# Designed miniproteins, single chains, continued (3): the designs that were tried, part 14

Each design is a single chain, and the fold is of that chain. pLDDT is the mean over its residues in the fold that is shown.

## One batch from the design tools (miniprotein)

Design m8457
Fold by ESMFold2-Fast:
Structure m8457 (fold): chain A 121 residues (1-121)
Amino acid sequence: DVTDEEWQQLRRIQLELMRGIVEKAIEKGTITDEEKIELLTLVMQYAIAHFLLEGRHEAARELERLLAEMARNKLSPEEMADRLLEALRRLNADPRLIRLVEAIRNEDFEGALELVEELLS
């Protein structure tokens, strides 16, 4: 079983990894589909940890099922982002997470970086 302290540490690690990928995308002026999928996976894992820390176990389970479905079905980054946005909006997730997925979907990496920095603060 993962403790609350371990979930807090995992969220921080997920944000640091997201920051690294986003900064590199800005520096290169481009991003690969594999890097987008990695970013979206990190956002999902962050959201799962966040819901668990809030005691929202049903919301966490729904996102875990979505993550497993996405892995099985080899969805495009755009399809992953759209499915994740639908789930986060339905679950009344943190508006910053919703904006972060929208920024990634639209390749607004400067906006994505600002949101990751807000979540790290």
Scores: mean pLDDT 85

Design m8458
Fold by ESMFold2-Fast:
Structure m8458 (fold): chain A 88 residues (1-88)
Amino acid sequence: MNEEDIKEFERSVEGALKLVEEAIDKAKTQEELDKAQEYIDKLRQDLEEAEKYMLSVAPEELKPKVEKVFNEARKRLKELEAKLEEKK
């Protein structure tokens, strides 16, 4: 794992967060809001699994950068979850 791999992963996470935000913004029914919640829950789980893997293979020098990406992603998920709750 190198710094470029971390940046590619960060871009992938940003893309997933954007898709979740779009799902929340477009939701007009309770079923669509429930689906947006399902996407948030799945992304949270995927992030936990990815963090464990990346921290296990990352060089010591890159571990702080990996942790920063996951901390920022979790903060964004909390903001999206709050936005979803406001729509309920």
Scores: mean pLDDT 85

Design m8459
Fold by ESMFold2-Fast:
Structure m8459 (fold): chain A 88 residues (1-88)
Amino acid sequence: SFEATVAANAAAIVVSKGKEAADDMIRLARELLTPEQAEIAEKGIREAVEKGDPTLAANGVRKAVERLTPEQQRRVAKAFLELAKKYQ
């Protein structure tokens, strides 16, 4: 979805700023996603930091967010964009 793409791109931007930014993204994902989806997102984010590839965070977040309702996807995309703005 469009919202899942927005959330994925925001996560890639945040994770590209380093480990502290990635930890903020993991915390936000745990607050907004279901436990199962948060685990999927967190795994992708951690791999992205470890391998230096923000694309892995985008892929993990996209998979997690696509499994949410449209209303939840919109909420998550908005929150992830706000976090990305903080790291601009």
Scores: mean pLDDT 88

Design m8460
Fold by ESMFold2-Fast:
Structure m8460 (fold): chain A 88 residues (1-88)
Amino acid sequence: SNMDQLKKQYNSLKDQFNSLSKQAETAKKNKDIKTLEKIMKQLQDINKQLKDIKNKTKDPKLQFQIGVEIISVSGEIVVIERYIEKLK
């Protein structure tokens, strides 16, 4: 179903976010600004894709779950941006 496809896309984006968060932790330890800037752009793209799925789904539960994930991704972007600013 279309709803099953949207849920699979959401789960894929959630897995990508988890992977990028682990990569960001490593990049922070190494003070690797270039990698952090790349991760931040990838997180911004994930956030855009999450908003697109949220707008396409008619499932209130999935909309709520995506909304929570958008908050988490947005929070990580802010943390990375502030960390980069402190290193420059």
Scores: mean pLDDT 90

Design m8461
Fold by ESMFold2-Fast:
Structure m8461 (fold): chain A 61 residues (1-61)
Amino acid sequence: MEEFLELVKEQAIRVARDAAALGMPEDEIRANIRALLKKHGLSDEEIDRIVDEALAEVRAA
C-alpha cells in the first residue's frame, strides 16, 4: 500500500513538471492531477497532500 502511494506521488510530480514545461497554469495542473488521483480511488486528504507536493516540486524548478 505505501509503495503504491509513493509510485502515484512520483507519477503526479512527473505530470505536474511536464505540464508546467508546456506552459499550463498552476490551477489547471492542480485540477488534472486531482482528477488522475481520484481515478485511483485515493481519499481527498491523500489527494491534497500529493497535489501540494507535486506543485512544490514545480515551484522549486
Scores: mean pLDDT 78

Design m8462
Fold by ESMFold2-Fast:
Structure m8462 (fold): chain A 93 residues (1-93)
Amino acid sequence: SEAKKKKLEELLEEFIEKSMEALEKKDYEKFADIAVEFRLKLSEILSEEQLEKAKEELGKMLDWLLENKEKLSPEELRELAEKKTKELLEELT
């Protein structure tokens, strides 16, 4: 659904923007709140199968980031996290 894709894209962009701002300020409490709200909103839009796939793909992304964190600058990590999140959106829609 085009409408579903647009809603997911908006939620992902908001999540990335707010999360990066909170993390740069080391406001981990705010980041946790943002993550909880994002998860709740995703569960309203995604089916159980899509949500499970999202968990698997996010896990793979996290593993990749952990393996490569020492090779990338903080700026490159932010850009790559955003890119990977947008790629996940395409896989879910």
Scores: mean pLDDT 68

Design m8463
Fold by ESMFold2-Fast:
Order: structure tokens, then sequence, then C-alpha cells
Structure m8463 (fold): chain A 61 residues (1-61)
């Protein structure tokens, strides 16, 4: 699904960010991926954003 593809792309891009990356940098990645895949459902976009933030928090540990 497009949601699964978006999550996979976001995981790869967020993993490339430094451990001290800001929430703003993560949000930019999410917005770019959502736009690339044409995701217009705000609930799906929010879910992808939550996954991206979870990855950032995992990197900080």
Amino acid sequence: SMEDEAIEKVKKRVEELPKDASEGEVNKVVQEVVAELGITDPAVALKIGNVAMEILEEKKK
C-alpha cells in the first residue's frame, strides 16, 4: 500500500539523520514523502509522522 511505502521511505530517510536531528527536520522528511506519494488523507499523514518521530526517539537512546 502507499502507506507502507511511505513508512519504508520515512524509515530510511530518518535513519540517515544525525541523532541530534530536530523534530522540524523529521517533519520536513515526512512532508516530502507524503507529497511524493500523493497522500492526501490527513490521518495517514499523521500516522506516518508518528512513525518518523518514534524512529528519531529510538536513535536518541
Scores: mean pLDDT 81

Design m8464
Fold by ESMFold2-Fast:
Structure m8464 (fold): chain A 120 residues (1-120)
Amino acid sequence: MWLREHATEEQIEAMVRGLDDAVAEIEAAGKPDAARVAEALARAEAALAQPEESPEKWYTLARSGLLLLASLMPTDEDLAAFLAEVRAADEERRRELALLAAEFAAGTVEAERRAAARAA
């Protein structure tokens, strides 16, 4: 919800590119394994640590978010259906999916930061 009220057109287009690049990566390499999920989380955390709200920051969050969402698909059939939905999405739906992916990545990093702080 936050991004939809404040994101610039450049940030939204960067998030859509991140979404499309993540779909292509999953189609080439298959479902993200634990190592790939850890890399996606690390990149999202590094992006969130950047003080500027750059298009590159939001590209990284959307890409990482889609990789994280794909890792949660329980079967290869569910993953294929998910990727097909993203591929079939019109411009408006693709923008909404990119925003949701970026928000998911940001929320996941924040949740892990809070869990680590409580454990320390």
Scores: mean pLDDT 81

Design m8465
Fold by ESMFold2-Fast:
Structure m8465 (fold): chain A 84 residues (1-84)
Amino acid sequence: MQAEREEMVQKLLEDIEGVKKYIETLDAPEELKEEAIQKLDEAAEQARRLGRADLSYSEFQSRLLQLVGEIQKIIEDFLEKIGF
């Protein structure tokens, strides 16, 4: 159970880092990139806390899915602001 949670959190953290690097490569205003990256860093910290929290598996899954939705929203809002 704990090892499985750590693996899921690690995968999400790797996905977040990939998105941050992708954002840095885009032709967009630096201030918008910094805003999006800051929000993604905050989401990464939430993911790390979830991996260490003493939650039931169902509560862990529910919160992880909510966090994934939050990350998707951050990405969508950033892309909308830069005209995509």
Scores: mean pLDDT 84

Design m8466
Fold by ESMFold2-Fast:
Structure m8466 (fold): chain A 70 residues (1-70)
Amino acid sequence: MIEELEEKIREAKEKIEAGEDVTKSFNEALKSLYELALIYAQQGDQEKAEELIREMQELFDLYAKKIAKA
């Protein structure tokens, strides 16, 4: 559940930083972050959901930088 999504996000970010399957890893991290944000929003944890949305924005910035250097 939550722990599985957090692990997927961590693994995907590590792959992006390593330059391994960058686009695929980006899509996996983005999907997992979205699912996690939805879970926290449904639980009424609006602050955590907003935090995760900001992490998604940081992920877009990371992806853009990696593509630009490829």
Scores: mean pLDDT 81

Design m8467
Fold by ESMFold2-Fast:
Structure m8467 (fold): chain A 70 residues (1-70)
Amino acid sequence: MVELIRQMARRIYEGDLEGARRLAEQLSDEQREMAGYGAADLAGRDDVADAVGEAARQGDLEGAHRLIRA
């Protein structure tokens, strides 16, 4: 399961939102939130980590990606 969380984080970071969505379907709300934190970490954006985690938890993958690119 940790591997799927890491893969989702990478997909969000890369902007592969379709890939991220497919992985999100296999994950709980908490696990999606962890993937959002991972994406923020990959982007070096700890300042938005909580917002990215919340967006990923809600399934707002476009919002999560937009936050790390701002």
Scores: mean pLDDT 87

Design m8468
Fold by ESMFold2-Fast:
Structure m8468 (fold): chain A 98 residues (1-98)
Amino acid sequence: MTAELDLEAPPPGERLPELRGEGTDAAGNPMRLEGRVEPGRAVARLTGADGFSVTVVVGADGSVEVEERRVGLSDEELAAYRTLARGVAETLLDTAAR
């Protein structure tokens, strides 16, 4: 099963990059992605209607922290969501450093 997510970039001229997106999980339930930059770190969080969540924090020092709440997800689906959230956080942090 695959989830679809539509991502919306912040408008030009924002001081800190942020990203918001809405989509559907593999069962067609709504899911949400939120990404933001904070001083020295970027945070991305994915949440689903079934109560799952994946939060990834990437520090400017290269540290990575992951917090997961698994509800009804396969190991493969959880790994895919983790990879997506981490990629968003890393991209936001890189963008803020430019």
Scores: mean pLDDT 69

Design m8469
Fold by ESMFold2-Fast:
Structure m8469 (fold): chain A 74 residues (1-74)
Amino acid sequence: MKYVLTVELREEASEEQKRAIAELLASQPGTLSVEVEGHTITATFESKEAAEAAADALERRFATLIASARIEPL
């Protein structure tokens, strides 16, 4: 079963910061796709564990830029 991580960024997030976050997510094991839409980044993963690990990595580096993050099955 595939999982999606939806990250809503704060309004202060720059285009460079959005790119850095997308690149971090794309580099994570089990990542299938990453899409950037305005202040929302959506990443699809092979498993729930991969999505959770990616969310943890994101929070460790970019916590101050994240308004909300949600993991749900696809």
Scores: mean pLDDT 85

Design m8470
Fold by ESMFold2-Fast:
Structure m8470 (fold): chain A 68 residues (1-68)
Amino acid sequence: GDEAAERALATVEAAAPSLTPEQRVDIVVAALRAEGLDREQARAVVDRLVEAGLLTPEEAERVLAALA
């Protein structure tokens, strides 16, 4: 796998259950930016977080809009 995407996923999975929706979007954006992920890599991570129930589809679109 992509090591940067895997690190971003691990960071968000550890923190997300304790966060508000707004904090969850912010931490996902920060993690993806910190790892230097491109839009395709960021979309893959966001899709995995939605599959895991850690992001709603609305939160996912907010993350991707912030990265555009």
Scores: mean pLDDT 76

Design m8471
Fold by ESMFold2-Fast:
Structure m8471 (fold): chain A 131 residues (1-131)
Amino acid sequence: MERVKELKDIVLNSTDPEEIDKAIEELARLTLDPDPVVRFAAIDGILEVVRQKPELAPRFLEALKKAVLEADSIPDWAKTEIAWLIGVLARAAGLSRKEAFQVVYNTLLEKGYSEEEALIPAMLGTLEPVE
């Protein structure tokens, strides 16, 4: 994915805060793309950036929460992937496993999922340690 590579380069190498913020928001939106190749490239891109610049994890977390809430729909099978990524970003941002679970769970509830629909993805998304 050439676009993901370009966005990742902007986040890692740009000195313009506005350009960096726009690239973070676009990467977050691409994690919800209907094309799995685009989604996995965006997820990998975010994880690589956060590995190199962990201080950006809170910014990616907020951008991803915003993208999820603004999306018209999330494919059912992508729901668990997104829950996992939110959990990973929350943990990278310094939140405990319990706090990360609550962030994932609350985001899915705010999106309009039932408690039962939110519980399993939130549990699975925060089951393992980051890395």
Scores: mean pLDDT 81

Design m8472
Fold by ESMFold2-Fast:
Structure m8472 (fold): chain A 101 residues (1-101)
Amino acid sequence: SNEIDKLIGEALKELERVVQTLIDHASNPIKGIGAAIRLIGDMIDIERSKDDKEKLELAIKALQTAKDDLQELSSDEQLKQELIAQLDKLIKKIEEKLKKL
């Protein structure tokens, strides 16, 4: 559906921002790059899925992993808090959509 495509697009956009943050602003650069690579893998899994419910479930999992990675690895406290707040809002929107499927 158009609404699911929009939510997945929003999820991928926010995941790209987290990937860039882990590359540029991780307190441990090696761990940051490793987390970024894993998150890119999660993004690929979302895009490859052919099932709307599975796409939304994979998106929630990836966004939750992104929050955990930011919390552990980000050295920019303000950017970390801003990104986590955006991820939380998006997770809730996707959870609400899943309940309607």
Scores: mean pLDDT 89

Design m8473
Fold by ESMFold2-Fast:
Structure m8473 (fold): chain A 97 residues (1-97)
Amino acid sequence: MAEAQAHLAQAEQHLQLAQQALANGDYKTASDHYRQAGRHFSDAARALGFPDVADQIRDSGDRLSDAIDAGDMKAADQALRDLALALGRFGQAAAAA
């Protein structure tokens, strides 16, 4: 639990920094922070015993980062939606545990 809480704290910080960078048009910084956020959320989910959700978070986070870095905003929008759904599933699973 302690390691999962640490990963969640890091993921939330990176997510906020990614959103700020994206709003400022700093796509490289946004890409880097979304990738880190996805990794930390994935590590938290895996530590709590939700490997399938962890894999979904990691995949969508990496796809979001790659799409932003490539300037593919349509792919970025889809990956962001997939990440939000995966994070929602993680939240529900963690609340039920």
Scores: mean pLDDT 85

Design m8474
Fold by ESMFold2-Fast:
Structure m8474 (fold): chain A 65 residues (1-65)
Amino acid sequence: MLEEAEARAVRAYIELAEADPSLEPEARQLMNEAGRRAHAGTEEEATEVLLEAADRLRAMLQAAL
């Protein structure tokens, strides 16, 4: 669901930015790109893009810890 995907992506972004502020610009770029793709596509495509962004941000967080 789109709302859940958005919440997961935002939460992962916040946690990554708090854990490693040096990665905030990269995380922001990823979120901006995901937002643009979500706006350009269908709701199904938007959900997939945001879930992909959340998973990628979570992987970056795990690598930073």
Scores: mean pLDDT 80

Design m8475
Fold by ESMFold2-Fast:
Structure m8475 (fold): chain A 80 residues (1-80)
Amino acid sequence: MPPKVEYPPVPADFSPLEKEVIELAKQAIEAYLKGDMEKAKKLEEEIVEKMKTLSDEDKKKVSAWLTEMSKKLAEALEKS
């Protein structure tokens, strides 16, 4: 059975572009957990491209959320 992963809450004050990147990140994680590595990689590349269009302030907010999510994902996978 794939491990259960808990997503960090998305702040209500995030911009639509910031929320779009986070939704792509959730989709990439779901693809990764299903073993669809090609889809996960494609979504990760799309996230990188979207991040380039954000302001430096918005990039910092999204990067902070993605960093916390990556830590939670790695911890969940290592405990399984």
Scores: mean pLDDT 77

Design m8476
Fold by ESMFold2-Fast:
Structure m8476 (fold): chain A 137 residues (1-137)
Amino acid sequence: LIIGPATPLLVEVARELLRRGEKVTVITPSSSKGIPELEALGAEVITYKKVNEIPKIVESLKDEIDGVLLTDLGGESLLPPGLEAYKEVAEIFKDKPIVVRLSSKIISEIKKIADIVLDTSLDPEAIADRFIEAVEK
């Protein structure tokens, strides 16, 4: 499961995971431009309009998910609504690996919910490889 805006980076991470034979579900804003590309790649795409909808969406997927990659929600990732949504996602998936890749400085609250924090310098192939490694451990 990947959560965040369907940026070119997220689309390429999903491509790398699908190429490796993984089933990929993406939760992304309904306004994301990358949605047609994700669907063409064979990813399952679920959209949200508000970040507070994310926990309800992931609760319905709990039994189908082996690991979670949390990406940027834009400025909202570090604002109370986005941070609260990510904390709720981490509680729902507390028995699954939580991998975080944020472009902004990682705050202590994010470090507490993340099993792995990925460096922003990693390319999509390296991100996919580390996420698979986390899920298979």
Scores: mean pLDDT 76

Design m8477
Fold by ESMFold2-Fast:
Structure m8477 (fold): chain A 64 residues (1-64)
Amino acid sequence: SLEEKIEEMRRQAEREASTLPPELREKLLQVTDLIISSIRSGEITPEEGEWELESFIRRLRQLA
């Protein structure tokens, strides 16, 4: 279901955030919320949202 996919994305973001400095952690969680909002509004698919989240995490890790 859509909600199950959203919950998994939130859990992934929280796990990843726990390994990042506080400022990057906050940024990741904010961007995760924006991605989820876009999925719920139908602007992007859950699959597109998952790709965007993974790409953003990769970029943040280059900064840490």
Scores: mean pLDDT 86

Design m8478
Fold by ESMFold2-Fast:
Formats: sequence, structure tokens, C-alpha cells
Structure m8478 (fold): chain A 62 residues (1-62)
Amino acid sequence: MEEDVERIRKIFKEARPDFSDEAIDNLIQSLQSVLSPEEFKELSKMSFDEIMSAYVDALRER
């Protein structure tokens, strides 16, 4: 798995340990489909709350 994806996965597991690996993978795929590759790389430097805020904003735009 790419380093950025693994970092985001760890952030999600730490913030939401109740989520299954499958649920986290589906969320990461949704982020990758909604955000540009450059935007996705920046997510690996953010907190869970910041990532979710960016995701919601992107969904509202389209």
C-alpha cells in the first residue's frame, strides 16, 4: 500500500477503532474518488477531524 494511504489508515484506526478494515478502505476509496491526488496527499498530514471536514466540503461542492 502507498505510504500516504497507510498514514491515513492509521489516523482513522486511532480516531475510530470501532471501524472495520473494510469500512476504512471504503472511506479511503471515497476520498480518493472525490479529491485530487494532490489534495489526498495533504490529508496524510491532517488530523481525522480535518480530513472529515475536507471530505464533507468536497461532497458539498459535488
Scores: mean pLDDT 77

Design m8479
Fold by ESMFold2-Fast:
Parts: sequence; C-alpha cells; structure tokens
Structure m8479 (fold): chain A 63 residues (1-63)
Amino acid sequence: AEANLAELRAALRELGLPEETIEQVVQTMREHGWLSEEDVARILAQVRQGLADGAAARAERAA
C-alpha cells in the first residue's frame, strides 16, 4: 500500500506535476482507500490523459 503510493509520487513528479498537487492526489487516494496497484495505474492513466488534453487545449488557444 505505502509502496504503491511512493511509486505514484515518483511517477507524478516525472510527469512534472507540482508537489502540492501530488500530495493532494495522494491524500484523496488515502481518504478513499485507493491503495492497490490497479488504483495507482488508473489514476496515472487519468493524469496522463488530462495533461495531454490540457496541452492540446493550450496549443489551440495559442493558435
């Protein structure tokens, strides 16, 4: 459980998220009991998709 959250923190830092945002994600997962490897993989997939969508939307506003 703690090892899965440590992996999540490392992966979120590699994606370039601010430390406060990383801690909010971890806190939310702790509060909901989302501590499994599957839960971590799902959250990482959602964050990666959100970053990709955000980058696309930013590029569209700049053009």
Scores: mean pLDDT 74

Design m8480
Fold by ESMFold2-Fast:
Structure m8480 (fold): chain A 95 residues (1-95)
Amino acid sequence: ALDRALELLARAYEQSVEAVRESVRRYAETLLKKYGLELPEEEALRLALREYLEGALALLPAALEEARRRGDEAAVARLEELRALLEEARRALEE
């Protein structure tokens, strides 16, 4: 379900699937160098996407509280939609 996770990320950021895949591929190259790992392309993309999703989801509570503190209801709505799509992408990635 790597392709499903990429589709959900594309929807979340209003990007093409191809643009998201290329961004994730570049992030994968950075992570492989950082960790000294060699992985097949699909496994490298899964690692990068998992790391990205975990990081983004960990930061969302602080972003939501900041938006609520400002009374920015539009930002709160966008961040809640983003969280839902990223959580669905994380579940799809494990299938």
Scores: mean pLDDT 85

Design m8481
Fold by ESMFold2-Fast:
Structure m8481 (fold): chain A 89 residues (1-89)
Amino acid sequence: PVEVLKELPAAKKDGEKLTATVDVPRGKEIKLQLYVEEDGQLTLYGNAENVTYGKDYEVSPGRIVQTVTGTFTLSASVKKAYARGISYE
């Protein structure tokens, strides 16, 4: 699988819903997951909610990507979070 990691803004309050949009290489299956950095380690927290898929498009000659958008619910105690888009062949 091909993976793209995008940093999310810090949540300002508990239960805040953050929308993440990630461009991933075109694939047969795409997953959007939440990772949280704690003490320098990335930990999987869960899958995005309300996932939607945009039309694929060319970002540069020969590079086709698909935009994936989803929502994550975060705690204000989370200081660093990342949306991880994973594209499967």
Scores: mean pLDDT 76

Design m8482
Fold by ESMFold2-Fast:
Structure m8482 (fold): chain A 70 residues (1-70)
Amino acid sequence: MDEVRELLAKRAALTPEQRQQILELSIKSADKLIELLKKYRETGDKEAFDKQSAEITKETQKQIDEILAG
């Protein structure tokens, strides 16, 4: 919850280009998570879902951090 509030506050300071790149990354990440959730609903493999969703989130956050640094 607190991380989301900090992200929203930082968003106000972002350039239009950074906002667009973050939006595009968010959409791509959401698509991957939706596919993973669909697989979880079919298999019931919570461990695989938790690990793969954490990887997607970590990779997306790293890319966002790179955009914010540049």
Scores: mean pLDDT 76

Design m8483
Fold by ESMFold2-Fast:
Structure m8483 (fold): chain A 77 residues (1-77)
Amino acid sequence: SLVDEIGELVRELALEAGLSEEQAEKVAERVKKDLLGVSADEIARRLPEIVREAAEEVAGEEKGRKVAEMVRQRIRP
């Protein structure tokens, strides 16, 4: 599903940002839960903020900002 693909992408980018495997999995799981009920058209708009909040909760503000920026760069058309 699209949500599962996004979860895997977020996990990979979190690892690249320096999060541990456990932290990256927690961020991906939180993002997937927060995307439930979000329409496909809204996902692209809301995803960077959802990722920032999830990663900040797990790994702090600096890491949250970094993962969110990497997501913005990856999803740009």
Scores: mean pLDDT 85

Design m8484
Fold by ESMFold2-Fast:
Structure m8484 (fold): chain A 91 residues (1-91)
Amino acid sequence: MKKVLVIATDDPVVIAVAEEIAKAYAARGAEVTLEVVPSAEEALRLLEEKKDEYDLTIALARLGDKVLVRVVLRENGEEKEWEEVVPLEEL
């Protein structure tokens, strides 16, 4: 079973996006953990500390009118990390 960690900063819009991502992965049969943290710095710290314990780790933080999404995917001993910036109007 795939283990997914979704980390959201303490912003209502970011939390709502994180909950939808968590629901989508849970619907696909993943074990999902959702963590809410007070800052973007804390979200990145938690992602770095926990990424080895999860198959997929996603951190979400608000950046003005956008949401910054940091993703770490671990498969077959390989780690892939990338960032996306999503406008709020697309969410």
Scores: mean pLDDT 81

Design m8485
Fold by ESMFold2-Fast:
Structure m8485 (fold): chain A 61 residues (1-61)
Amino acid sequence: SALEEELERVTAELIELMRKAGYPESTLESVRAAAEAAKADPAALRLMLRLLQHEVARLKA
């Protein structure tokens, strides 16, 4: 779905920003796993997408 594609795009962007900011690989893997788990439920998917978009904006500030 378009929402899953957007979640994958935002997750990849967040992981790159977090890696650049010096977060450990274990944290990056946890973020990736949480995003993947959220795909099981449309409501969880939308909530996760909003949370990840907010984190991307925070790291770009």
Scores: mean pLDDT 87

Design m8486
Fold by ESMFold2-Fast:
Structure m8486 (fold): chain A 79 residues (1-79)
Amino acid sequence: DVEEKAREAKELLLEGLRRLEERMLADPRLSEEQKERIRAIFEEARRAIEESKLLDPEELEKLALEKLRPAYEIVAEAR
């Protein structure tokens, strides 16, 4: 069942996003402004995944990575 596999993939991705957000926000080098921007990026990523009509788990993972790219950039710039 393609729809069931897509649902399971979304659930796993959303759980992964929650864990990753917690880890990123624990970085003591981040300013409060940077943390707020990261939270907004993760909120948009979660919304995009939840609203997505993609059924391929690999495409869902790619969407998540593309949406999270700005958050990785913020963490890298916090040096």
Scores: mean pLDDT 82

Design m8487
Fold by ESMFold2-Fast:
Structure m8487 (fold): chain A 96 residues (1-96)
Amino acid sequence: MSFIEQLSDEEIKKYLAAFAKEMLKYENPIVGLVEASARATIDYARGKAEIPEEKIKIGKAYLHLLKTYLQNAAATDPSSKKFAERALALLPEVIE
């Protein structure tokens, strides 16, 4: 059974609203999208629902992409460095 099929319409709306709110915190919408998607993946992986293996693999691939992005941000943007370093420290708990 797919993860989405386990969510109510109300839960889907709640997550969409949370994504929109998170994206609006960033001047760059791509950064906001990456952050919101990573947070949702982490929340589900850590006990909101039983996640099909395929979805976990997709989430891990997305977190590896986010890791590369955060490494580049830490190297090239001093304003993002502290956040990027903290996020990178947390990724091993979710990827593995």
Scores: mean pLDDT 56

Design m8488
Fold by ESMFold2-Fast:
Structure m8488 (fold): chain A 95 residues (1-95)
Amino acid sequence: STLEERIAKLREEISKIKSKEELEEELKRYEEFLERELERVRELLESGELDVEEILKEMSEVLGEEIEAPSVDEVVEILREYYSTPIKLLKEKLK
């Protein structure tokens, strides 16, 4: 999925970062990216350009469990947790 591809690429890029300053800049960049992507996804879901069932299917496959979210707000919150993975990885490297 597009989200899995982004996370896989991010894991690879994070593994290449050697300095604390670069890690802190990437963390800031991904926190800004998270808010922007969630706003974009909400707009696409509300317009019907993005299928809620397709997102839930992808999330169920990634998390290994069946996910049901009847509202756009619930889907956005599930995606927030998924998109926060890069932020969690960067914070772990900063420890």
Scores: mean pLDDT 71

Design m8489
Fold by ESMFold2-Fast:
Structure m8489 (fold): chain A 63 residues (1-63)
Amino acid sequence: SERVAQGVRDAALAGGLSEEEAEELARLTREGKLSPDQADAAGVAGAAGDTALARRILEEARA
């Protein structure tokens, strides 16, 4: 859903990912390639500023 994709994008930016990386993660979310657990983990990474976790989620979503 668009709401979830926007939330994931905002969380990725807060987690320290670039605008390009955050938009890629949002696109993967719209395509259904991000699981609910991964979306929740993105929120945690954003709240904590955990760039390593945010990047791992992006890498996993690309696979």
Scores: mean pLDDT 84

Design m8490
Fold by ESMFold2-Fast:
Structure m8490 (fold): chain A 69 residues (1-69)
Amino acid sequence: MYVSIGKKKRQQQIQDYIDNQTPQNLTRAYFHAVNDDDWKTIDQVINTYRTPTDKLKRAQKNQLKKFKE
């Protein structure tokens, strides 16, 4: 479920994890999303892991922009 307060900060943390795309960062993003019950972000992190970094960062930035709104 969404949280109204701190949503931008949480999206920024997830974006940082996606931007670096280390196994540790993706693991942190996954557990962060699980704690927030953010199933869309969980799916995105998993799919993000399996695609080329450049296309991935751009696509995920677009998705995270929607989440910020």
Scores: mean pLDDT 56

